# Ledger of designs, part 108: designed miniproteins, single chains, continued (2)

Each design is a single chain, and the fold is of that chain. pLDDT is the mean over its residues in the fold that is shown.

## One batch from the design tools (miniprotein)

Design m7755
Fold by ESMFold2-Fast:
Structure m7755 (fold): chain A 66 residues (1-66)
Amino acid sequence: EEEVKKAVEETRKSMEGVLAQAEAILADKDPATRAAARENGRRAMDLSVKQTEEDEKKKYEEKKKA
């Protein structure tokens, strides 16, 4: 299961970097646009982390059963 935790951490770290870059690019945009972009980014990150965790757990259980 440690492989699942590592994959989730890698995905989270990667997404955090992308969000930081997006924030810098949007620094000159109006506050509402920036707020919407941040919210969409957080939602996308949460979905990516959840998907990665589910995929890795399924893969791990299949491998463990074999």
Scores: mean pLDDT 74

Design m7756
Fold by ESMFold2-Fast:
Formats: sequence, structure tokens, C-alpha cells
Structure m7756 (fold): chain A 61 residues (1-61)
Amino acid sequence: SDARRAAEDAVIDLWDRDPDVSTERLEQAGREAAREAGAPDAVVRVSRDPDGTLVIEVELP
């Protein structure tokens, strides 16, 4: 969905600019992007694997 892509892109763009940014801030950026794309109730979760890979989960209603 467009909202899922918007959320994922926002998280990746922020993380690429600042790799030390908190997961909470990444989640906020994803939620804001999803809302602008028409999914204000989307849930965005971000975690980091031990190898440094971001795991991004977007749940739409």
C-alpha cells in the first residue's frame, strides 16, 4: 500500500541521514508519513538486529 511504502521510506531516509537516531524517532517519522498517505491509524514499529539491520513493521487497519 502507499501508506506502507511512505512509512518505510521515511524511516530509511531518516536512518540513512542519522544512523544513531533512536527507534522511537524512526517510528514517529514512519507514523507521520503513513498519516500523510491516508493511514492515520497505522502502527509503525522499528527495531535493530544485532548486525545493525533495521526491521520495520507497518500494520494497517
Scores: mean pLDDT 82

Design m7757
Fold by ESMFold2-Fast:
Structure m7757 (fold): chain A 72 residues (1-72)
Amino acid sequence: AWKEAYEAGKYEEAAKEAEKAAKEALAAGKLAEAAYYLAEANYALAKAAKDPELKEQFLAAAEYYRKKAEEL
């Protein structure tokens, strides 16, 4: 699961698992859940990224999807 990978410091793996969960949620019509997983994937990508500009982009995307999950 994405959370276990994230807690283990395997951020690239955590992002991949969260993206998989988001796709499954989208296929099931679970928009709020999909947005939540997309936020978590982007937080993990931000932790994995070494480039400061790329980190900021992933964090912005994560915040966007977190807000969407709360609205849905």
Scores: mean pLDDT 84

Design m7758
Fold by ESMFold2-Fast:
Structure m7758 (fold): chain A 62 residues (1-62)
Amino acid sequence: MVGKLARTKKDTKVVGHPDAVIKKGTLLRILEVLDEENVLAEVLELKVKVIVKKESLELLPS
């Protein structure tokens, strides 16, 4: 999972920042798996690091 590209399956709240929403279809790079539910990822368009739930991500095949 770490180093893989992923896309949000749905509009996704940032963990710890419930007013911050990442829209469906946003491209992310997974930097770290934090626990069974959460990953640290970089939003490629914005170049910001966010914590999001794994269930909200689709892994891309590259």
Scores: mean pLDDT 79

Design m7759
Fold by ESMFold2-Fast:
Structure m7759 (fold): chain A 69 residues (1-69)
Amino acid sequence: ALSDEVNALLNEASNLKNAGKNAEAIALLDKAIALEPSAPLYLNKANLLNAQGQLADAAALLAKAAALA
């Protein structure tokens, strides 16, 4: 389970993504990853990178998420 702090950052990142603020969403996910590196955080960041067409960076994060499983 993720801490309350990391869950709050993840929820805010989702809100920012829904508002089209992808750069701000990625910044919050990077903060969350720095606190607790975990598969759900890498998956969420990979999804944002895929949405921006950054396929190679997204693929690297998906591999990182798989390695934590």
Scores: mean pLDDT 84

Design m7760
Fold by ESMFold2-Fast:
Structure m7760 (fold): chain A 79 residues (1-79)
Amino acid sequence: SSSEEEFDAFLQRLRFKNIEEVAEEAQSLIGSRYDEVLALAVLDRLEVPESRRDEILDSMKSLEASGKYIPALELIRRA
């Protein structure tokens, strides 16, 4: 699928082996603060494909409403 291809290209571009490494990088960049502005900054720094950004941000808003404090990790998983 195109989403799978984009994510694979994203991993290759940043030289990550798997989603676990992406999650570790996102955690290191975000620290203990999770909000939309910080999420956008993480997406920009990790060069997440633009075609997935709107979908990822929408998911983050849903996770935040649910009281989940790992929106950044879920954003990276969907990237």
Scores: mean pLDDT 55

Design m7761
Fold by ESMFold2-Fast:
Structure m7761 (fold): chain A 80 residues (1-80)
Amino acid sequence: SHTATGTGSVSVVDGEEITNSSYQLEKGASKEDGELASKKALEKAKELRDKNKATAAGAVVEVNSDDKEIKLLSQTYRVD
């Protein structure tokens, strides 16, 4: 399959929000699908932080470039 995998994370350090997002492409996946995957992953990480009052959260999202399917592969959050 031709998949793009996006990772997003958010943390609060000394009252400041720190975010990171990236993507990886398999051969034949599009850059646009990679950008979508990383965007969806970061959105999910921020949602997890806000809904759970978390100090850190992360998510991994896969986009299938052939079928345009979006899958949440993993999510995590940490509370104090």
Scores: mean pLDDT 84

Design m7762
Fold by ESMFold2-Fast:
Structure m7762 (fold): chain A 86 residues (1-86)
Amino acid sequence: SEELKKKALEALKKAKEIAKKTKDAERVIQYLDQAEEALKKGDYETAKKYLEKAANIVRAYGSEEDAEKFLEEAEKAVKAIDELEK
């Protein structure tokens, strides 16, 4: 579904904006860029793996408010990708 793919990409874009405020911003953004590339190639498993890697860094080192907002957008992206696999 083009709509689900657009939803996943939009959530990734929002996660990248939040990631700019985190301690490990460069590494988090690098993983999100890899997730976006995988998603565009239709490699949904790899996209989810990189999203999880980014989320794990934010959980470990992010501020509570920014971490919560990031994880919400990351979860939206993962849910959209899961629906694309079905």
Scores: mean pLDDT 82

Design m7763
Fold by ESMFold2-Fast:
Structure m7763 (fold): chain A 84 residues (1-84)
Amino acid sequence: SMEELKEEILKTTGEILKLAKEIYESPYFEKSEKVQELVKKANDLAVEGGEYARQGDYEKALELLKKAKELLKEAIKEIEKLEK
């Protein structure tokens, strides 16, 4: 339903913000080109997802936001590899 899509978008956006905060607080963010590239790609997808949400295309918005979230999770894994 549209209500479930809106709830999932809100939840996914909150998860993206938490992941981004963790990455930006890491000393490895500034030291890793790979992490920086993943974050840039995730930010582009999140912006595009927000545009679709403003247009009422919640299904496309959620798809793009989930892709952004997965890229940020990949960035966290790269940071973890640099930590040990």
Scores: mean pLDDT 89

Design m7764
Fold by ESMFold2-Fast:
Structure m7764 (fold): chain A 60 residues (1-60)
Amino acid sequence: KEEKAKELAELAVDNVRLAPPTTAENVEEIRRNIREAAKELGVEEYADEIIAKVEAALAA
């Protein structure tokens, strides 16, 4: 569970660093994709934490 959440967080952060979203619509799409991926992996409880990490990476 935690291992899958960590892998998803690392993948999501890497993706936004390599291809930063340039519009608010792209940011919302990333949030939605993270929530859906977390739900499919059975780690939905970590979705908000993963989104927060991605947002922190975007702010840096």
Scores: mean pLDDT 75

Design m7765
Fold by ESMFold2-Fast:
Structure m7765 (fold): chain A 72 residues (1-72)
Amino acid sequence: SAGRENALAVLLENVGDYTGAQIAERLLRRGLIDEATAARLARMSGREAVEWLVGDPATPEEVLKALVALIG
């Protein structure tokens, strides 16, 4: 959707030095992802984590909004 495409563009421009582990910790602390998802993200770069979360149609809109608030 246009909303996901716009979110991805903003996130990739601003992800910079974020790691997948930092993203995972913040989303897990907010109760937005489970521990299994957090463990998977923690092995990724920030860019890889963002692309995986936005690319997965099962990712809730609340997670995308939290990513934009955190990174964008």
Scores: mean pLDDT 83

Design m7766
Fold by ESMFold2-Fast:
Structure m7766 (fold): chain A 139 residues (1-139)
Amino acid sequence: DPLQQAQDDDPRFKPLLEAMKLAVEGKYEEAEKKLEEFLSTQVFTDKDIEELKKKIEENPKNWKAYYELGLIYYKKKEYEKAIEYFEKAIELMEERGDPALRRHLAMLYVLLGLGYYKLNKPEEAEKYIEKAKELDPSL
């Protein structure tokens, strides 16, 4: 997939891939530091939140808009809201059942797991990280 390969080759996404690998090894604190590095390179404004909410109103099945809202709220340290948006993105992606999105689904499960880790819910974190590893054994 050219879009997945473009993300893998983009230096901006390297900290996110490193965060995913560390999370599946159970190294949650190191994974969080790498996720914070990734999020620090992302410029989000309140205008981006408004635009993403409008995209959802226009297309309620736009899993990417939910994923991006999840990242914004995670960066704002609003972990409960981030989890809600990641869960909705996962729901929509699973409903689609597209095998080409399997690596993106694994990424969302890692982000969900790290969100639960930040809420001091380690059992939920481990459960979702295990799902990510099943979806992408190369992690």
Scores: mean pLDDT 84

Design m7767
Fold by ESMFold2-Fast:
Structure m7767 (fold): chain A 75 residues (1-75)
Amino acid sequence: SKSRELAKAAEEAVKALEEEGVEREQAILAVMSAYFRLLGFEQAADRYRARLEELGLSREEVERYVEKAEKIIKE
């Protein structure tokens, strides 16, 4: 199932960000932003990015984490 494969890829992306020292809550938000961006739901992806900035991440850190998550999910 494509849905099951995407869910597993999302879990792998969360784990990869945690291994880089990203806090679990932030890793989940970055992965959700990447996931919705890949599905074409730009407004939903933007809401998750805004939440990451509210948690104290710089715009550059948010972009880096979301891009890394997107690459992992897209593989």
Scores: mean pLDDT 83

Design m7768
Fold by ESMFold2-Fast:
Structure m7768 (fold): chain A 74 residues (1-74)
Amino acid sequence: SIEERLEELMSTLSPEVQKAVRSFYETLKNSKESEEALRALLDIALAELGTKSGLSEEQLERLREIFEEIIKEV
């Protein structure tokens, strides 16, 4: 499942990054915004994680893939 893939990826991340990822997931699932607006929020969140948390490009791409699937399901 998408949730299993997200949990597996999160297990490789620091606790601080895990908290940020879970916070963003809550924001997405509780949002009433359009798919386009949710994608814009995702772009901002991934840029922030890349600059502040030192995640690799590969880790950021994996997060993008998972969250894109979540956005399609809302």
Scores: mean pLDDT 79

Design m7769
Fold by ESMFold2-Fast:
Structure m7769 (fold): chain A 100 residues (1-100)
Amino acid sequence: MAEDARYVVEVLEEAMAQHPDGQMSLAEAEAVLRELGRRLGIPESVVDAVIATLRRLNPDGIVSISQLAGALNALLAALARQRGDEAGAAIAERAVDNGL
């Protein structure tokens, strides 16, 4: 979990550096989420569900860095639950509020 959370922080910092206005395209957010899912071994169906939620919330195709952070932490929470780690899932949920 701590290593996974650190990787998510690095991904968010890179996204913030590339998008100083705090907004990115849905296509860029999808690419980030799919790469994270692949690296962490999260099932493609779970990644697809998170991306589908972002599409539903952003019909204009623009995603905020805050929404990306929420999506990344949703993937971490799903990973923790898959590992039977409810405490890790709770930590991932709190990381959204702290921008981790």
Scores: mean pLDDT 74

Design m7770
Fold by ESMFold2-Fast:
Structure m7770 (fold): chain A 104 residues (1-104)
Amino acid sequence: MAEKLVEELEERIENEKPISKELIEYVREETERASPHARLLGEVVLAMLEPGDGKKAKKKLEEFEKELKKLVEELKEAGVPLEEARKRLEKLVEEFLEKLKKEL
């Protein structure tokens, strides 16, 4: 899921749409307002907007997936139904990415 969304965002950025200072600032502000997990994904997007070879973005994506798995396990241990925990996390991530897609 997250990998395909990052690929879609990367394609939009690479399609010669000018990466403005305003767009970077918008992504930063949305990342700051996001839940902790959506914020980690926002850090991946910000890393993709930086000039470089994409290694930083890949590392941030791996960190995001690791933290997401850890949260799901913690919620399961706390007695939160796994399906409910998963739905809440997916909804937060989807809402955050939907906002970013509209601006990219």
Scores: mean pLDDT 55

Design m7771
Fold by ESMFold2-Fast:
Structure m7771 (fold): chain A 90 residues (1-90)
Amino acid sequence: SADDKLAKFRQELMVLAQNNEIEKLKKLLEESTDPEERQAIHLAILIAEGKNVFYGELLKNSDKPEYQAALKYIDAQRARLAAQRAAMLG
């Protein structure tokens, strides 16, 4: 499913980020045309580079495109989880 594909992709990005595979993450960013995937990759690159990715720090740095992309990813994931919870309860 699309959800399974996204979950697998997120796991792959986190492994690359934990291993500081910055060049591989940047290549994935260049090859990706999907806005949601690009936002996830930007977050992974910030993590790989050792940047502070707490929500408040992303918000403070949202004038920078890479931080704005990471912020949009987190906001989209929160919105998706909220919508899924609402659908299960309604």
Scores: mean pLDDT 82

Design m7772
Fold by ESMFold2-Fast:
Parts: sequence; C-alpha cells; structure tokens
Structure m7772 (fold): chain A 74 residues (1-74)
Amino acid sequence: MAKEAAEQLLKELDEALKRAAEIAKELGVSPSAVRRELEEARRRVEELLREGKATVENLQQIAGDLQARLAALS
C-alpha cells in the first residue's frame, strides 16, 4: 500500500525527469532547475522507502513541497 504509492510516485518523477525540458518551457525556467528539484524529490522518496517511513502522508508532503518549489522557480 504505502510501498505501492511510493513506487508510483517514483515512476511519475522518472517520467517528469524525461519531460523536464517541456516542464521548464511551460514554467519559463531552466531545465536544469526543474531536473534538480525532481531529482531531490526522488531521493527523498527512496530514503523514506529504505527507512520504512514511506506513508501516504509523507509522500503527499514530498509531492506538495515539489509543486511549491517548481512554482517558486517561475
């Protein structure tokens, strides 16, 4: 359940990394800045999985923080 949600979020982050140039163009920012934020979010999800701390609440917090950071780049 929580592991499945974390694996799904990792897949979404990997897909977003492949589309980082498109996301950057839409936000009017550098592709490297978008990639940096996505890679950091991905690392946090992996750390939670390794520590057994992956909960829906913690994963939602990471997703929300990422959204706020991407918005702040605009």
Scores: mean pLDDT 81

Design m7773
Fold by ESMFold2-Fast:
Structure m7773 (fold): chain A 93 residues (1-93)
Amino acid sequence: GELVERAKELARRAEELARRTERTGDVRDALRAAELALEAAKLALKSKSEEAIEYAERAVRAAERAARVSGSLEAEITVGIAKIEIGVARLIK
């Protein structure tokens, strides 16, 4: 549905920002990737869809790499929150 398509687009954008961060080390791109991953995780929790959860997990993996490369503590914390929301989505599905 609409929530799944939004989660998919957020994952794609997070992966693009993560690739850019791996090249540049830009902390702003890393934080933006983490914010998109968190948004995808919230959509996964709302939709309770396996497909949305899978897209959110892809976004989180990309954002986690970007946070690690950039050294952004804010991005790392944001990724942690997204992981918790995905965990809850899997438990209540």
Scores: mean pLDDT 89

Design m7774
Fold by ESMFold2-Fast:
Structure m7774 (fold): chain A 66 residues (1-66)
Amino acid sequence: MSPELEEALKLALQGATYIGNGDLEKGRELFDEAVKLAEEAGHTEVAENIRKAYDLLVAEQKAQAA
């Protein structure tokens, strides 16, 4: 993979960990950076998949809290 794509996926994984631990704010920041890096590297489909993963994780976390 490109170095930019590897970093984007690493940030998304870290963001998912924070969301799973209930830190939605930190998770959002990490996912925002991951999407930005993927888009800047031209991996638009990967950026869209990262956004979808974020939305799903946040929805699951909120459903568990409700």
Scores: mean pLDDT 82

Design m7775
Fold by ESMFold2-Fast:
Structure m7775 (fold): chain A 107 residues (1-107)
Amino acid sequence: SAAEAAKARAATLSKLNEARLEYMKSNLDKEDQVLANLMFTFEDLALQTAEAIDPNLAKELEEILRQIKETPTVELAKRLMELIKEILEKEKEQGPTPAMKQLKWIG
């Protein structure tokens, strides 16, 4: 049926995007790979933590994560790492939140 065909196509696209995400992460340094995996595993917690630090950076992070879910690329991975590092730098200036500490430990 059309619905079954659409579901099968969505599943194939999901697997393709997972493979692209793995390829993208394999082009990151080991430390950046850990941070990327934490972001994808604990996305809601990461976004809530970013929002508490800087709402504008949280919005950019949400948008980049959305783009990566749709079409993972090395360029988006570099932007994601840049945003994560900027959020971590601001955390150091403002004092770390409990949520941010948990995110670093769960990897």
Scores: mean pLDDT 69

Design m7776
Fold by ESMFold2-Fast:
Structure m7776 (fold): chain A 74 residues (1-74)
Amino acid sequence: SMEERKRRLELLKFTIDTINEIKKLIDAGKSQEEIDAFLDKRIAEMEKHFDPEEVEKARLFLQSVKDILLKKKE
């Protein structure tokens, strides 16, 4: 449906925006604790608008992306 497509695009945009912010925080030399706190805040925002199952998938994906980006900076 159009509503399902709209929610999926909104979740995708939120996920991409979160990745871009994580990259900026890493480039700014922010601590892992600050980056984790930012991710937790973004996940909490997702929980207000999206289904718990979709949020959990996004959380696992974003944690994996964060780990890859942090490893690349080392």
Scores: mean pLDDT 85

Design m7777
Fold by ESMFold2-Fast:
Structure m7777 (fold): chain A 64 residues (1-64)
Amino acid sequence: GTITHSGTFEALGGGEGNGGMLLRDVDTGEGYNVEILGSTGPGRIVARDLYTGETLEGDVVPAK
C-alpha cells in the first residue's frame, strides 16, 4: 500500500486489541495505535493505524 506518513516513533507499549502497539511521533507528538505489518530495515517498521487505516513507516526508538 501507499505510505501516508513517515517519521521517527517512540514505542510506548501494547495497544488496543491483539497485536496492537502504541507509537508516538517524536516530531509532532501524535499518537498512533498500530498493527505492525513488517520491517524495512534495522529498527524500521511499516505499520497500519487501526482507527484511520493510515500506513506509516519509520524508525522505532525506546520511550523515555
Scores: mean pLDDT 73

Design m7778
Fold by ESMFold2-Fast:
Structure m7778 (fold): chain A 92 residues (1-92)
Amino acid sequence: SIEEELQKALERLESLSEEEQLELGLRLFLHFSPEFDPSRYTPEELEELARETFEAAKGLLKSALATGDPKNLEAAREVIAILEEYEKEKRE
């Protein structure tokens, strides 16, 4: 079920190290911000954007689980797909 997939994804996000949270957070930000040029920002600014995006993604998954809102479910599916691709790349 989608609820089971959301719960598993949330548990995976909460199990990530701080470094992995920042890596995934930046990937999520770049995916949802098509005109963003990361080369114009400092490492500290990118780290903050990554952290904020990661927390927003967790909040989105929690909201989708709690409400079942179709728009939240659609966005949550995109977050899950990006998480799965990130984990696949890490396992090489």
Scores: mean pLDDT 83

Design m7779
Fold by ESMFold2-Fast:
Structure m7779 (fold): chain A 85 residues (1-85)
Amino acid sequence: DAREAQVEAYAAANLAALREAEALLLEHREEVAARVQAELGSVASSLSLAERAAALLRVAADFLEERGHLESAAALRGLADIAAA
């Protein structure tokens, strides 16, 4: 529950950047899904739920950063760090 509270507090503080990230990821959902499968498909079964969530967020952040969405990417990386800790 402490982790959930930290994630919720971070999301509230970074709401605009996270909402932009969500919209961009939904726009590119097929490309994001393919990248997730390529990078995480072979390792997902060895990860905890929290580790998988953090890994997914980092793959999504890398995708957005490569496309110039630096603020949205940074917001997702911060969320991943909280989820994995």
Scores: mean pLDDT 79

Design m7780
Fold by ESMFold2-Fast:
Structure m7780 (fold): chain A 117 residues (1-117)
Amino acid sequence: SKEKILEAIKKAGGEVLKELDRVFRVRLNPSSVYAYLGPEFLFKAHFLVKVPNGIVKLESVMPVLPVRLEGFPYKLGPNEALVGEANGEIFALVEGDSGVAELTDEPYEEKPPLPKF
């Protein structure tokens, strides 16, 4: 839900710079704690966000993945992130070397969050 994502951004003290409707195919290094999302997963970016007090503030409210963005016409600054969802979980992409996020024309299927056992 966009409303839940906006609430998380606000909790981090983030500013929405732009609303997006872009899908990325994400491939993380095998040692990633997000391996449960699968070897590759689709991420739907809903917002380009600036976090004036630093990305560490965003990390306090959602997982943040440091990846190289490919095919995206904007380069993220040190305090900027793409915030969105994969498999019903909210997280952010920032510029880094722990994986690759490639802009894709593939449709994103919105999945409900997995039931907690």
Scores: mean pLDDT 80

Design m7781
Fold by ESMFold2-Fast:
Structure m7781 (fold): chain A 74 residues (1-74)
Amino acid sequence: SNAIRMMERVREAMRHVTGAMSVNSVYQMSDILKQMGDTAAADRLRALGDRARAQGATNAQIVADLDAFIDWMR
């Protein structure tokens, strides 16, 4: 799907940014999914961002959680 391809591209870009910027990108993707009408995926991704921010997650941890999220969407 277009959403999965978008998330795979953002995940690739996250290799080169800070953890805070990665969390912000996760929230932006959640908002886009909500606008596309996928409320379940949007809510799950928002929860991922909230956990990452609360834990001070590294880019590597955020990418691993995004991989699990993308697999859930398949």
Scores: mean pLDDT 77

Design m7782
Fold by ESMFold2-Fast:
Structure m7782 (fold): chain A 87 residues (1-87)
Amino acid sequence: GDAELEALFDKLVTLIKKSLSGLEADVHIGLLHIANALAKLTGDHTFALEQMIKLAEDVLKKVSDPEIQKELLELIDEMKSLLEKLK
């Protein structure tokens, strides 16, 4: 539901802010807001989740902190689980 998607979105934004800095963080967060806005406009939550997973995986490749890597992996798994329920 919308509440679950919003919670996952907020957690991903928080992890990006912890993982990336400056313009790179702003660009990734901007792309997430675009994906979320498009999902709300179209009702296509699967598209939003697919974009969020892709962005989280891209951030994961840039992160060397094991604690943040673990949180990103857990979030990716949670997003994938929600995606399966919406298909």
Scores: mean pLDDT 79

Design m7783
Fold by ESMFold2-Fast:
Structure m7783 (fold): chain A 82 residues (1-82)
Amino acid sequence: MSMEELKKEYEELMEELERLITLLKALGAPDSVVQQYADEFKRLEEEFNKALEEGDLEKAKKAIEQIKRLIEEVRKEIAKLR
């Protein structure tokens, strides 16, 4: 996988994660829970951008896998709210 392919996947996943966190807030999740996911979003953005700066494909791939896991966690939290 090239760095360009990883960057495209990253951008699509981060857009999805931002939409899910926004939805979680709109559904009335506690501010502490929303803030926790917002902090993780920023951490993953920093980690991926650092990997891009360093040209570290392995670090970039690990960041993407962490983003995918966080998306699934936020989806589970959304499913608990109605």
Scores: mean pLDDT 86

Design m7784
Fold by ESMFold2-Fast:
Structure m7784 (fold): chain A 94 residues (1-94)
Amino acid sequence: MLREEELPEEYIELARSTLPADTPASVRDQAVRAIAQLLQRADKRGRGLTAAELAALAAFLRSLGVPDDLVRETLLNVEIAEGLRLLEKGVSKF
């Protein structure tokens, strides 16, 4: 039995919603997994994504060959999705 923790489907679905529809199919799965891992980490920590985590995600997406405009849109969508999840948990929005 291999101890591989698979990403929960809820984080994968949320990550899929942050990627623009025109994101290249060849990199989409890798991008979704990276975003899902960040969302899961932030959720388990009980705090939002850090500027360093967002910068690392941007660098990773660029390394996959994602166009800069799609990287920018993805980061904005990820911040919005994380903010909404924190609000749903009753975390202070100050």
Scores: mean pLDDT 75

Design m7785
Fold by ESMFold2-Fast:
Structure m7785 (fold): chain A 102 residues (1-102)
Amino acid sequence: DPALEEADKLAEKYSSNGVTSFSRLYQEAVENGDEKALLRARAGLLLAKALEYALKSGEVTSEMVQLFYNEDLEGAAKLIIENVKDEEAKKYAQYALELLNA
């Protein structure tokens, strides 16, 4: 599953060098066997990567960032998919949305 593979790669990178709450949530969810928290952590990590690509392409909006930080991950993902042209940003947002809808 490409979404799970990318999320797990991001968790490894962000846990060693990162400051994201979702990398911490990922580690705690794995340790505790919390499948719901693990799914949310994976979606959050993928969505953070989508926002990074949207920022690099100049297409990030304050609404996208606000939805992400308010933990409306589904809303943030849908907004990126609808409004961002960058293919990597769309790909990571689609991966996040697929995990949230599973």
Scores: mean pLDDT 79

Design m7786
Fold by ESMFold2-Fast:
Structure m7786 (fold): chain A 75 residues (1-75)
Amino acid sequence: NAMDEAIRQIADELAEKYGISREAAELIVRGLVDPDREKRNALLIKAAKRMLDEGYTPQQVAEVVRDARARVAAL
């Protein structure tokens, strides 16, 4: 559907811009759009852990999430 396509597009844009894995990018976007608050929190925690495992800092994680929030807000 259109929302799933938008989620994939934003995830691809974040992965290309920041060099993060598409898996981490998708977890961030889904963590921002999921209607269930508990699922959103779990997805964002998984995304942060994945990025830290990939060698990114907490500040870089916060930067990517902030950019993702702006992109999601435009949907």
Scores: mean pLDDT 85

Design m7787
Fold by ESMFold2-Fast:
Structure m7787 (fold): chain A 60 residues (1-60)
Amino acid sequence: SEEEKIVEEIIERAIKFVEEHFPDYLPEKSLRERAEELLRRNPELFAKNEEETKLLQKYF
């Protein structure tokens, strides 16, 4: 539950980041899907430490 909460917070941060900074970016994909794809390919961009990176790999 705690790990899932951290993962959800990271995903939500990525979603808001894309929404705020790239509102018109790739409209063919939803902001949520784009954020999840970004996190899956580049987890280190949003993870603050290696523990968070491992959590993203576990849940993605």
Scores: mean pLDDT 76

Design m7788
Fold by ESMFold2-Fast:
Structure m7788 (fold): chain A 113 residues (1-113)
Amino acid sequence: SEALEKAKELLEKIKNNLDEPFKIEDLIELYRALKEAAEEAGDKELAEKFDTILDFIEKAFLPEDGSSFLKDYEGKPIKEFLEALAERLGYKSIEDFFKIFEEAIEEIEKKLK
């Protein structure tokens, strides 16, 4: 799956460039690739979950979303953004947070076979 390979490449790019400036577009592209891969695998529930996350991210720039943290971290190191996000979601480390994406990729890959 082209979408699954793109998701893997985007995740590795993020993991290998933690000191580079955070761009919200990188996060959007990762979730889009995961959604497309989930749809290709026939995992409607997982695809709907990623679609909901994408909708939330796209609305994060609207006054009514009540969240400004994505804007506050735009252009800061990816590591700083991910540490703040992991803490807000109750994860102990960035590595635990990355495991969510790694497990989603593994689930999609198993369903594509």
Scores: mean pLDDT 74

